# Designed miniproteins, single chains, continued (5), part 51

Each design is a single chain, and the fold is of that chain. pLDDT is the mean over its residues in the fold that is shown.

## One batch from the design tools (miniprotein)

Design m17756
Fold by ESMFold2-Fast:
Structure m17756 (fold): chain A 113 residues (1-113)
Amino acid sequence: SLIDEIEELVRKGLAQVIEYARTLDTNTALAKVEELTKELVEEVRKIAKKLSADEIREVITRVHQLGQLAIDEVRATEKDPKLRDRIISFITLLVNSVLLVLSEEYQRKLAEE
């Protein structure tokens, strides 16, 4: 389904920003996270335009849950507090950017007949 497609895109995005935070220097990681987030937001917006308001609400709930689970896992597994905070910041940036575009499309759908 299109809902599952957005969920899979967000799961892959989360895995990638975590890898960037762990493997790259801070400036390079931030630049790659910003680029990935921009591309992901554009893909999510295109799919969200095809969804009903109810389906967008379901996707918003799933994205919130995926973000929280990712943050909880990082808090449980990452022992370096500086790296942990950096990973959580990148997860938060990605998740909030996706949630913003979903919320914009949700409001647009509510204004439609």
Scores: mean pLDDT 90

Design m17757
Fold by ESMFold2-Fast:
Structure m17757 (fold): chain A 71 residues (1-71)
Amino acid sequence: SRTETFTVDVTAAAGETRTVTVTASGEVTGATVSVDGASVERLEISGKTVTLTLRALTTGTHTVTVEVTVR
């Protein structure tokens, strides 16, 4: 298995939701998310795609790091 890392900047006001989608090079077997000032409301894995729904806890730009384990 390999790990692929994606970094996405998300700008939102407190209480707003944002959707982030990352597409890996292969079949996704797991994903870990790290973000400050936002809550991960939903994480969905479908084939090569990871879809995150985030809720901002503070107003501003939040850097989201997604580590994906690939087959």
Scores: mean pLDDT 86

Design m17758
Fold by ESMFold2-Fast:
Structure m17758 (fold): chain A 75 residues (1-75)
Amino acid sequence: MSEEEMRALVEKMAANREEMLAQAAEAREYVARTDLSEAEREAAAAVVEGVEAAAAGDHDAAIEHFLRAEALAAA
């Protein structure tokens, strides 16, 4: 995703705070149950942290976490 697309997504996530927190909890459980490589687990954790930051209204932190997740997934 582009940084601009991430920013738009983060704004939508902040508007749906309760739903995003529920999704983050599901994603956290998925990561815990799925046999992932270390890189995949780290990337998934960064996505979860990004969603949690977006739900908390910290748009800058959310974007930083999503960019980190992309970098880890691409490595």
Scores: mean pLDDT 75

Design m17759
Fold by ESMFold2-Fast:
Structure m17759 (fold): chain A 78 residues (1-78)
Amino acid sequence: MESIVGAAAQAARDGGLSDTAVRELASRVAEAGMAGASVEELKEIAVEGVRRYAPEERAEQVVEQVTEAIEKAAEQLK
């Protein structure tokens, strides 16, 4: 789970989100993960976070980066 949260946070940061936005996104993903959310649910939560905090012009690009990062991190945990 920490690897998934870290991957999502790093991808959001690389996408140009502020430190505050990255922390809020990471907290929501971590919260959901601790509650037993599936990888698909974690991706959905991260996408909602990106759309909330990212500039509209970059939102789709950051969504792609964050979802790829979560998928890759989740694969390593199997």
Scores: mean pLDDT 79

Design m17760
Fold by ESMFold2-Fast:
Structure m17760 (fold): chain A 69 residues (1-69)
Amino acid sequence: SKSDQIALKEAKDQLRVVGDATDRIVAARQQLRQGRITEAQYQALVDQIVADAQARIEAVKARAQQELS
């Protein structure tokens, strides 16, 4: 059904947000281990990536709810 297609798209969009955030954290960890950034800079980047991902997930949920209504 169209409702099932909307739910599947929401789930896929959420997984993409998580995957993108994970890749960014992995890249930041590599920079930290290579001494290119400080531990404090790494923590700030992780906090920003997590906050951005949470905001994007809420936007994905809101769009799906609008399409279901």
Scores: mean pLDDT 89

Design m17761
Fold by ESMFold2-Fast:
Structure m17761 (fold): chain A 64 residues (1-64)
Amino acid sequence: SKEEEIENLELQITLLEAVRGSTLYIAERVRDVNPELAEQNRKAAAEIDERIKELQKRLEELKS
């Protein structure tokens, strides 16, 4: 149902936001000791952010 799809999208967004936060935390922690790993994690976080934006657009469409 539409309500189930909304709930599933909200859950997916919440989980992705948590993963993004962890990825950025790792990037900051290793910034000085492993700059390449920090950059890799920043890029991964950016990809997660784009996925969150896609899901947020879908969520907005379903709520309209």
Scores: mean pLDDT 89

Design m17762
Fold by ESMFold2-Fast:
Structure m17762 (fold): chain A 80 residues (1-80)
Amino acid sequence: APSEEEKQAILAQLDEQVAWVKANAPPAIVDAAQFVADRLRQLLATPDEAARAALRAEYAAYVAANSETVEKALEELEKK
């Protein structure tokens, strides 16, 4: 498991990536990037396996409904 310092570094990078997307992408892509980032943030904060499984199921459902938009959001997040 990552240390608290490593978790804080990941969260700081994630915040920077989301800020980049907000400045450089259309609203639909920003919304998808925010959803992905918030899910990753929640997973890092969640030690319970059942709660983690529920978060993953919600993520999978969102990706299934918004696959093209999520793909574009991930590309924009990776640019930073």
Scores: mean pLDDT 79

Design m17763
Fold by ESMFold2-Fast:
Structure m17763 (fold): chain A 102 residues (1-102)
Amino acid sequence: SVPLDDLTEAEKKRLRELGEAYRKELEQRIVANLEKKAQEMKRLGMSEQDVKDVVAKIRADRDKRKKESDQNIMKKYNLSPQEVDDLSLINYALLGESDRNS
């Protein structure tokens, strides 16, 4: 990853915008994959309530892991929540560029 202090404010803004766009695209893919898994669980005979409970647990576990990861990065590198979010968005921008070139 590129050091944040080496980027201009205009470059940071552009990377945040690109990262937000790709994060949204990935979130849509995650939702679609989770819906596909929910339909498969229903096909295998799980009740609608049990499927909802499994999906909710997957989402909660993902959110918990992200929060813990963000907190660990903040503590290790002495970053603010905004700086961790900026790093995350820059990483999403780079992943999106790699995905488009694949």
Scores: mean pLDDT 78

Design m17764
Fold by ESMFold2-Fast:
Structure m17764 (fold): chain A 97 residues (1-97)
Amino acid sequence: SEEIEKLREELKKLAENYEKMADTFRQLAQQYRANPELQEAARHYEKAAGSYRVAADNYKKAAESTPEEMKKYIELANRDIAGAQASLARAQAAVAA
């Protein structure tokens, strides 16, 4: 249906957005690793980047899968995003400490 085709296009766009977020936080982690006082924050930003990358991969798989498998990959991606957000909160707390 046209609704499934639109959902696939939205999932592809979502994958691209989380890929960009992963790259952004990976670069931030690399910058923070250069500062001995920011090592904890760097580790948490790296974990967030990893989780966003896995979420992006799962959204991409959802976009390319059958309608039945699509829900499975969306649920996996949502869990990865929650994990990334938790890691970001820890990174921000480490910078503030």
Scores: mean pLDDT 90

Design m17765
Fold by ESMFold2-Fast:
Structure m17765 (fold): chain A 91 residues (1-91)
Amino acid sequence: SSKVKELEEEIYKHRQEAVKHAKEGAEAYSEGNYEKAIEHYKKAIEHLKKTIETIDELLKIKPDPTYEDMKKSTEEAIKELEKKKKELEEK
């Protein structure tokens, strides 16, 4: 359906933004700019949270184990980024 495709495109877009910000955060960290690294990790986390919200909408339309697996992987990615952010904030 057009709605399924629209939601899949939204998931893709948010995942691309999350990857971009995670990489920019890692680069800022390597440069010793911890404040910038934290800001990019926050933005990556925000995009991953939007990915989960969109997956939840998709699951209401089409319950599919592949979408549930994608949600779990996204939740794990959020947990890893939150840990990295916390370690920098406590430094």
Scores: mean pLDDT 89

Design m17766
Fold by ESMFold2-Fast:
Structure m17766 (fold): chain A 89 residues (1-89)
Amino acid sequence: SMELREEMRIGALILASATLLVLAKKNEPSAEELIEGARLVKELAREAKAAGDEEALRYAEEVAEELLKLSKDEEAKKAAEEALEEAKE
């Protein structure tokens, strides 16, 4: 069903977001990597809102906050802030 595909998509976005955050914390992340991570988290937040998945939305908020803490570049900070704003209810 379309609903099952949406759940699988959200699950994939959660896994991708978690993987990116782990790699960013373990390595010295580039601004480009942080910007791409923030975009992925923003997509997770949008999909979670559309599906009414409050747990996924809360996870997106937590990952966005962590990416913002890691961001020193202004464009990376902006991307993380946009992801965080998307995740807020």
Scores: mean pLDDT 82

Design m17767
Fold by ESMFold2-Fast:
Structure m17767 (fold): chain A 95 residues (1-95)
Amino acid sequence: MLPSPVQETSELLRSLGVPEKLVERFAEALEEAMRLTQEVVENDGSEEQREAVQRMNTILDELLRRALRDGRVPEEEFEKLLEEFRREKERYLKL
């Protein structure tokens, strides 16, 4: 299988010592964000849908940036940001 952005990011997070359960949750969130981004573009989604997807991507980018800069993100902080992602996704699905 060709390396995917999800696989490459997961390997990077593992190398930084992020717990496997959080790496898996991040990978699932990244795949979902990519899928919803594609759906919004292909289906001429509403402004609210585009904004929600943008917020989802911003949350994941923030998680990755913190992990890369500090070499470690506290598990509690990582879980809090993934919970924020889940809330934005739930908001999108209700639109």
Scores: mean pLDDT 78

Design m17768
Fold by ESMFold2-Fast:
Structure m17768 (fold): chain A 94 residues (1-94)
Amino acid sequence: LISFLSRFFQISRSTVSTMLRRLDEVPDPPEELVDWLAERTGASREAVLRFLRLLQLYLEYFNLPLSSLRPFLERLLREDPEGVLELLRLLEGL
């Protein structure tokens, strides 16, 4: 997971490790976004919640507003849909 996330987000493994430890500290993403992504990908609600919280931590790390969450997610799905699906699969195991 850590090595995959480091490559996926182009950030250090130590930064990824810190983000993963903070997943439970991040507020829940919008329910409509969770439902939309779960329906679209077939992933569990739990994996989708972890993924979206991870994206929120990424935005925080780069000092980007949370209003960027949906556009960033839509860009990831356009540019690397297979990477998103693999990440959701890896997050099922947490």
Scores: mean pLDDT 82

Design m17769
Fold by ESMFold2-Fast:
Order: structure tokens, then C-alpha cells, then sequence
Structure m17769 (fold): chain A 63 residues (1-63)
């Protein structure tokens, strides 16, 4: 399942960016996650919801 693999990869990327303290990278990752969630909303709404949740988590970390 490519959608689940994408979610796992994005989560790992976010963890790396967080460890590096890369706020710009985290903001970019959030935008990418939202775009990917919109892309997957039609074919895999469950993964799309999880991508949006991860994006919201990043937004909370940046606040």
C-alpha cells in the first residue's frame, strides 16, 4: 500500500526535521502533507485524514 508507505516516510522525515530544529523545513513539510492529503482524499480518505493530522501536529509544534 503506497499510501501507507508515504505516510510512514513523511512521519520519519518530520522526526528528522524536528531533531534538526529546521522550522522552515517543518513548515514546508506541513504544506506538502496537506497537498498530499488532498491528492489522496478521493482514493484513500483514511490515509488523507492521517496526513492532515500529521500536518496539524507540525502546526502545533511551530506555534
Amino acid sequence: DSARRLLEQMRATVDVLKERGDADGLAQARDVLLAKADEWADSDPDVAAQLRALAAEIDDWLA
Scores: mean pLDDT 82

Design m17770
Fold by ESMFold2-Fast:
Structure m17770 (fold): chain A 83 residues (1-83)
Amino acid sequence: PPLVTYWGETEEAEKIAREAADLVRQLIKEGMSPEEAVKKAGEWVKEKYGLETEILRDPTGNVVLKLYKDGKLIGAVAVLLNA
């Protein structure tokens, strides 16, 4: 299975990133692709916490969800297929 990892610059940001990472893991376990799982987790973060999100994809299939507050990067969730 892919490695799902996260970080946050504060305890609150880390908590949000951890909850998003747990949601991503659950959705992948239920058969969702990494891209769709990260997209749904990003929508959930926007709805629950009011954060802006950006999704980055690399050519190897790795997907990163970036979490922003007031234009500042505060955390991320990464799905690493080659880690």
Scores: mean pLDDT 85

Design m17771
Fold by ESMFold2-Fast:
Structure m17771 (fold): chain A 81 residues (1-81)
Amino acid sequence: QAEMDAAFDALVQAFEAGNYEEALKHAERLVEIARQAKEIDPIRSTAYAMLLVALAMEAPDPEVREKLIQLARDLIRATDA
């Protein structure tokens, strides 16, 4: 879905800029889009969740890392519900 793609692109740009607060807001929006959509490709949602975990492993702040991992779990749960 184009909205999820846009939210993820914004997340990556903020993360690469070192703006972790903004990156987390975009990640939260990605999860919210998934929760509201009735037709989400589970492969695409799983791919985004895995990418969130990959970004978490690159995060220097443990709090940012744990929040990204939690949002990845929330994204997977939103797809399964």
Scores: mean pLDDT 78

Design m17772
Fold by ESMFold2-Fast:
Structure m17772 (fold): chain A 95 residues (1-95)
Amino acid sequence: NKEEIDYLIYVFGLSEEEAQEVVDALKEAEKRKKLSSRERTILIGSLILLLKNFDEDIIDKLLSIASEELVNEIIEFAKENEGLSVEEVLEKFLK
C-alpha cells in the first residue's frame, strides 16, 4: 500500500504514521464487510478530518475530489466521532 500512503501524504499532508493508520483502518473495514466506493470515501475522508482537526485545507482538498453533498456527509460523520480513536471510529462505522 505504498501508493495509497504516498497519495495521502502528498494530497492531504498526512504524516507517514497518520497515512498508515488510515490505510490500516480501511483494510480492517474491508475485511469485515464489502464497502461501496461512497462508504470508502466517507471512512477515509472522516479519518483524515479527525486526524487534521477539521483543517480547512483538508476540506478544500476533499471538495476537489468529491461532491459537496458527499463532503458534507463526511464532515457530519467526522463531527459525530470527534474525540474518538481511529479504532472507535471504525467500530462505530461498521456497527
Scores: mean pLDDT 84

Design m17773
Fold by ESMFold2-Fast:
Structure m17773 (fold): chain A 93 residues (1-93)
Amino acid sequence: SLEEVARLVLEIGRLADALLAGEISAEEATERIKELLDRYKVPEEARERIEALWAEALERLAAARTPAERAAVASEFVGRVLEVLEEALRRQE
């Protein structure tokens, strides 16, 4: 449902924020994202796309020089995850 998509995106966004705050490691954030995708029964194609987007975001975060650049990477990642999940939801209708 659209409500489940919104909840999943919110939870993923909270994990990205926790990583930016230094509250969790990149490895822990990656594992928790994978657990969320499994718990929400995200289709395999959408899971692979989101995992690839997360790997790209981690590379960009490592290259980022300022807090503003890191926040922009996290925001862009969350937005792209929403697009992937909305597209996957439409294909199930």
Scores: mean pLDDT 86

Design m17774
Fold by ESMFold2-Fast:
Structure m17774 (fold): chain A 85 residues (1-85)
Amino acid sequence: SERARLLEVLDWMAREHGLTRFAEVAREALLAGKSSREALIEGTIELLKELKVPQKIIDTLKKAYETGDQALVDETEKLLEEFLK
């Protein structure tokens, strides 16, 4: 199944790339019955928190994914680039 394949990919990401908390949060969301999209979004938000990305940037990204607004996605990428300078 698609869900089973995503769980295998999450395990691989944790084992090979050290994305352990991302994979844990995404897996928990999948097991709670959330969609693959919701699980990956929750994992990504947790990863950004671990990387100490400012909450304001994380909130913008969350809103972008909730609304599907490409302009908010682009703004989030710009804010992340400015933060990483």
Scores: mean pLDDT 79

Design m17775
Fold by ESMFold2-Fast:
Structure m17775 (fold): chain A 87 residues (1-87)
Amino acid sequence: ALAARVPELIAQLTDPDPAVRLAAAEALLRLAEERPEEVLPLIVEHGGVPVLEALLSDPDPAVRRAALRVLVLLGVQELKKAVEKVT
């Protein structure tokens, strides 16, 4: 149920409670690390990238760190996709 889980977690990234945002960011990070080829496209399709970018300015440093790590994985996936396209 990644198609249902990923949009739910993206919605929780905008929660007013920093504990909810942190739990959602860490859950997205774990899913993206375990199944990057499935999870990372779902994050893009459901508008997760602008939300994660906004979280880089979050008052909680743990939330900022988790968001940055997901964005790095998104950047690595785009680089991998570009390399596979030219090889």
Scores: mean pLDDT 81

Design m17776
Fold by ESMFold2-Fast:
Structure m17776 (fold): chain A 99 residues (1-99)
Amino acid sequence: LADNIVELAASKDPIDRAVAVLAASVVYTTGIDKEEVPAFKAAIPRLMEIAEDEDPEVRHSAAAALSNLAKALIKAGDKSFEPVLQEAERRLAEAQAAL
């Protein structure tokens, strides 16, 4: 699932990017299974890279997915992702202003 969210977030298709954001939101709402936590932690730097994309719509979707996954990891007990959440929310606001 984590790899699928990253792959869809990097897609040129806006529907794929919307699915990535929705999937990340569901992960936050339902929580992360302990066995999947390492995969979601590995997805964070990949989503941070996509959130620097030249396309403001790609940056917006990646930042939204990043925000939801950072919230999910914090909810799972890892507060080290609080700075990642703050950065994701900052990038989301910047990307939205560029649209």
Scores: mean pLDDT 79

Design m17777
Fold by ESMFold2-Fast:
Structure m17777 (fold): chain A 70 residues (1-70)
Amino acid sequence: NVSAIVETLVNSPNEEEREKALKLLLASDSPEVVSLLINKLDQLPEEHLLTLLKQSQSLELKQAVLEKLS
C-alpha cells in the first residue's frame, strides 16, 4: 500500500522505519507515488528532500523538490 508507505515516511517516530519507507518510494516512479510525495514535501526533513532530488527518477518530483529547497 503506497499511501501507508508515504505516511510512514512522513509520520513515523522511528528513523529506521522512515529510511526504509524512503528507499521503497525511491524504487518507484509511479504517478501515485510522485503525487503523494509532492503533497508531503513540506513535512519532510532536508536530508530526505536532498535524497529525493539525487535519487528520484521523476522529473516532476525533482522540480517540486528544487522549488521547495530554493
Scores: mean pLDDT 81

Design m17778
Fold by ESMFold2-Fast:
Structure m17778 (fold): chain A 97 residues (1-97)
Amino acid sequence: KPITADEAVELIGEAVDLVNRARVLLAKGTLSKEEIEELIKKMQEIKDGLQRVLADPELVAKVAEKLGLSPEAVRTLLQDILDGLDDTIAELKKYLE
């Protein structure tokens, strides 16, 4: 499915919220293995969506207009979020050992 600019902005917000929530839950030490696997799956799905946004210059430009940013600022934001997702997934995977 093609991603709309509105859906891309929502996906950015979901990614930031999910990373922050996962980090809080990890710090509490209350996550089951099942919950960790569900978090990894959801983060991978969001990561795939954000990578599709980053790969589409027209979509990046539309997101930039909606956020009042430059396309370069949006690319930097997307890469920072993707890096945060990768780091959080790697931390979660350690708990599945």
Scores: mean pLDDT 87

Design m17779
Fold by ESMFold2-Fast:
Structure m17779 (fold): chain A 76 residues (1-76)
Amino acid sequence: GSSARLAGMSAAGGAVELLMKEKGLDGKEAAEAARNDPEFAIKGGVEAGALSEEEAKMVTEEGLELGIQGAERNAS
């Protein structure tokens, strides 16, 4: 549903932004890291405050990929 898609987008966006800020990765490198480890992306999103633990349970593969693509576009 829309909520699961939004949760995935929030998780990916938060994780990509955190990787760029904390590790100095560019948007493409951060997006690739998030794609290679979806569990890390979801956990990173929760730790960054982008989503709650309840929302993390609603994350779908499609929503996560859409979030990664959105974050990469914003970083470009």
Scores: mean pLDDT 73

Design m17780
Fold by ESMFold2-Fast:
Structure m17780 (fold): chain A 68 residues (1-68)
Amino acid sequence: DEEVERLRKEGYSPIEIQSTKQLGKRVTSEDLALELEYAVELAILKEKGAPEEEIERLRAEYEERLAK
């Protein structure tokens, strides 16, 4: 839990954090689709100059989706 928060602040993607949580689990096509969607939304927020809080919210949202 706190370790996941630390990884998030270190700049790891939602899929990388989930992969660390489940050692040996194969990355699914759904996980890859979520990663691509996250990357696109993150790029849009950065282009708009969104605040760090909004970027963190987006990351948390995708981490929750990956956790199912």
Scores: mean pLDDT 68

Design m17781
Fold by ESMFold2-Fast:
Structure m17781 (fold): chain A 74 residues (1-74)
Amino acid sequence: SVDELLAEMEKIYEEVKRKEEEGTLTLEEAGQALRKAMELLSQIVADPNATEEQIAKAAEIVDELYKIHKKLKE
């Protein structure tokens, strides 16, 4: 379901944020998390039952993960 896909994205985001705060987040882990979140976003967008609010929330998570990954490269 879309709710299950969103919950998975939120778990990925929380884990990335936790590791970032602990100083243990690697560039590879951040990249893998971003790729997985992008895959989950595409599944949510493809679901005819997904609401605009759910799609916007998923896109926001991807954008935040992208920013974290970009910071680690710099």
Scores: mean pLDDT 88

Design m17782
Fold by ESMFold2-Fast:
Structure m17782 (fold): chain A 88 residues (1-88)
Amino acid sequence: MSEEELRKEAAEYALKVLKGGAEYIAKTGNASEQVIRTAGEALGQATYLEKEYGEEGLKALKEAGVSEEQIEKIKKYAEEALKELEER
């Protein structure tokens, strides 16, 4: 398996984690800051590995009914995670 194929599989896994997190966050309404951070890190990882999956992840958050406030926090954590990955 090529390194490119392995990166794509990792990106697909990160997107799956983010989609599950989105459903949980929307359903509970009171997700902890740790859950919001974990969703942001998954979005950052997906975006780093495959930009299109980052866009799909943001769409999944909106479609699941995550609030605008929570989406902005998730985006902030995603930007922090992406920056750390790009600096390594």
Scores: mean pLDDT 80

Design m17783
Fold by ESMFold2-Fast:
Structure m17783 (fold): chain A 94 residues (1-94)
Amino acid sequence: GEDLAKSVLRLLAKRLGIEVDPDSTVEELLKKLVEYLRDHGLEEQAKELERTFNELKEAIKRGSPDEEIHELLHRLARIVSESLRRLRERERRS
């Protein structure tokens, strides 16, 4: 449910070094992550994150198999890893 979705967003925020209010909603957390990526010039990663997270929310809501949930979680982790790699490359080029 919402607790899993919120926990996932909190873990992704922590990995990106983003401070989050513990009282933030799922929607507020997602918006903060997406805006952070956009502000750092990662528009494609921001779009992929939002799309994939919405797919995860829908999969959780409909009771999808664990394998499908796991694949969506892995995809979110890869989006964040790619975002961190691109942020590091931008620092090297600046």
Scores: mean pLDDT 81

Design m17784
Fold by ESMFold2-Fast:
Structure m17784 (fold): chain A 86 residues (1-86)
Amino acid sequence: SEEEVLRRLREADADELAALAAVIQEVLGLDEETAERLAGAIRGYAVAGHSLEEAVRLAAEELGLDLSDEQVKALTAAITRLLLGL
């Protein structure tokens, strides 16, 4: 469920955030530093009470990344698979 995904994202440790950054690099083709910053920002917006899709969009906006709707959807799906162990 999205509630379980958001819980795991909010509770993510440094190793789990590194895994999230690696998934972001794979899905979006970003460098490691940018992917790590995006992972941290996504977690921050999830902690602030946003949905996963909102957290992705707001984090991308904060970093000046112009993600398409297709990229947002692909990343949201990839994060969901990672955090649910799928």
Scores: mean pLDDT 88

Design m17785
Fold by ESMFold2-Fast:
Structure m17785 (fold): chain A 95 residues (1-95)
Amino acid sequence: KKLLELAKEVLKKLVGHELEGESDEMVILKAYLLILRKKGDDESIEKIQEIAQKIAKELGLKDFDYEAQEKVAKLMFEKNKELLEEIKKVLEEEV
């Protein structure tokens, strides 16, 4: 997927390696959050956290193991198209 390819390029550029064994959605989200942290964009980071917390609450998730995090990431991308478009723009600017 083109968005996943951009995320992998960003991760290689910023941390020097790819995230092996993680889902497409987790790779994309981690790349996006890494860029936001690099830029000091605390407002966008907080927005992502609020969206994730809302989804986790809707799903009745008490603990965030890796499987729960993957499920939340997938639903974030499915339910929030504006977020997905923002992520794409930010990843394209960093590559």
Scores: mean pLDDT 76

Design m17786
Fold by ESMFold2-Fast:
Structure m17786 (fold): chain A 67 residues (1-67)
Amino acid sequence: GPAPLTPAQLQELKAAYYRARNDVAAGRITEEEARQRLIDYAMTVLGLSREQAEALLDEIDAREAAL
């Protein structure tokens, strides 16, 4: 399977995720733009495939919805 992200990479991704959520809540960007930025970040910075990036973001969304 794909190599797991390091704790540092997960923290950076979570920080990017919360910034994107705050931008949507503030009306600065759409939810679609936020998701596209996070996918681009995961692919470009973290080296994930599109499918890996989408799966990871869906997992983060599910965990955040459960909190």
Scores: mean pLDDT 79

Design m17787
Fold by ESMFold2-Fast:
Structure m17787 (fold): chain A 64 residues (1-64)
Amino acid sequence: KTKGKGKAGGVEAEVEIDGDKVKVTINGEVFEGTGEEVYKKVLEKYGEAGALAANIAYENALAN
């Protein structure tokens, strides 16, 4: 498993990657699924700022 954190627009996200499965945590709320599914859920709940924070965290997780 790899982990990363990202922040954008006052939103901080933590991402954990396990193969093709992605887990994103924002404000104690957990979103799990494929990267595309999780991206859509985060965008719907936290808007563009949350989606950007999650994407930064995802890139940082891949770099670890």
Scores: mean pLDDT 80

Design m17788
Fold by ESMFold2-Fast:
Structure m17788 (fold): chain A 74 residues (1-74)
Amino acid sequence: MVELPEIPADAKTIVVELEVRKEGDKEYGRVRIYADGKLLAEFEIEGNAVARAVGIALLYLADHPDVKVLVREA
């Protein structure tokens, strides 16, 4: 299970970046989490990558007012 980084309480903007890659019948996502432009974590997820990235963003939105999700293809 992926351990999410702790975001500093004074962080102004959180960005959850998802880079989607498809290999054959499998979908992979590379997630990068930024706070105020600083990379805090990078990890890969398999399957339902967009839904998983949105879920991560919603968890951060509970404690932080500005959370953005960026989705791009690899």
Scores: mean pLDDT 77

Design m17789
Fold by ESMFold2-Fast:
Structure m17789 (fold): chain A 75 residues (1-75)
Amino acid sequence: KMKELIEFIKKKLAESTPDPAVAEEILAMSDEEMKELLLETAKQGLKAAYPEKEIKDEEVEKKVEELLKELLKEL
């Protein structure tokens, strides 16, 4: 589930970049590295939206899954 969504996002990001060197870097990025990037981005977004709230790791993971599903629905 999560792995398939991450692989799909990596492929789309690589296809959308005009620079072949950047595309190679994106494709060379591990699923774990991509997952960490998505988690970090979601965590920072949640913290910016709710600065007085303690953001739990479970909430971040759920938000990442929601964002990935929303991206998949657009296709």
Scores: mean pLDDT 69

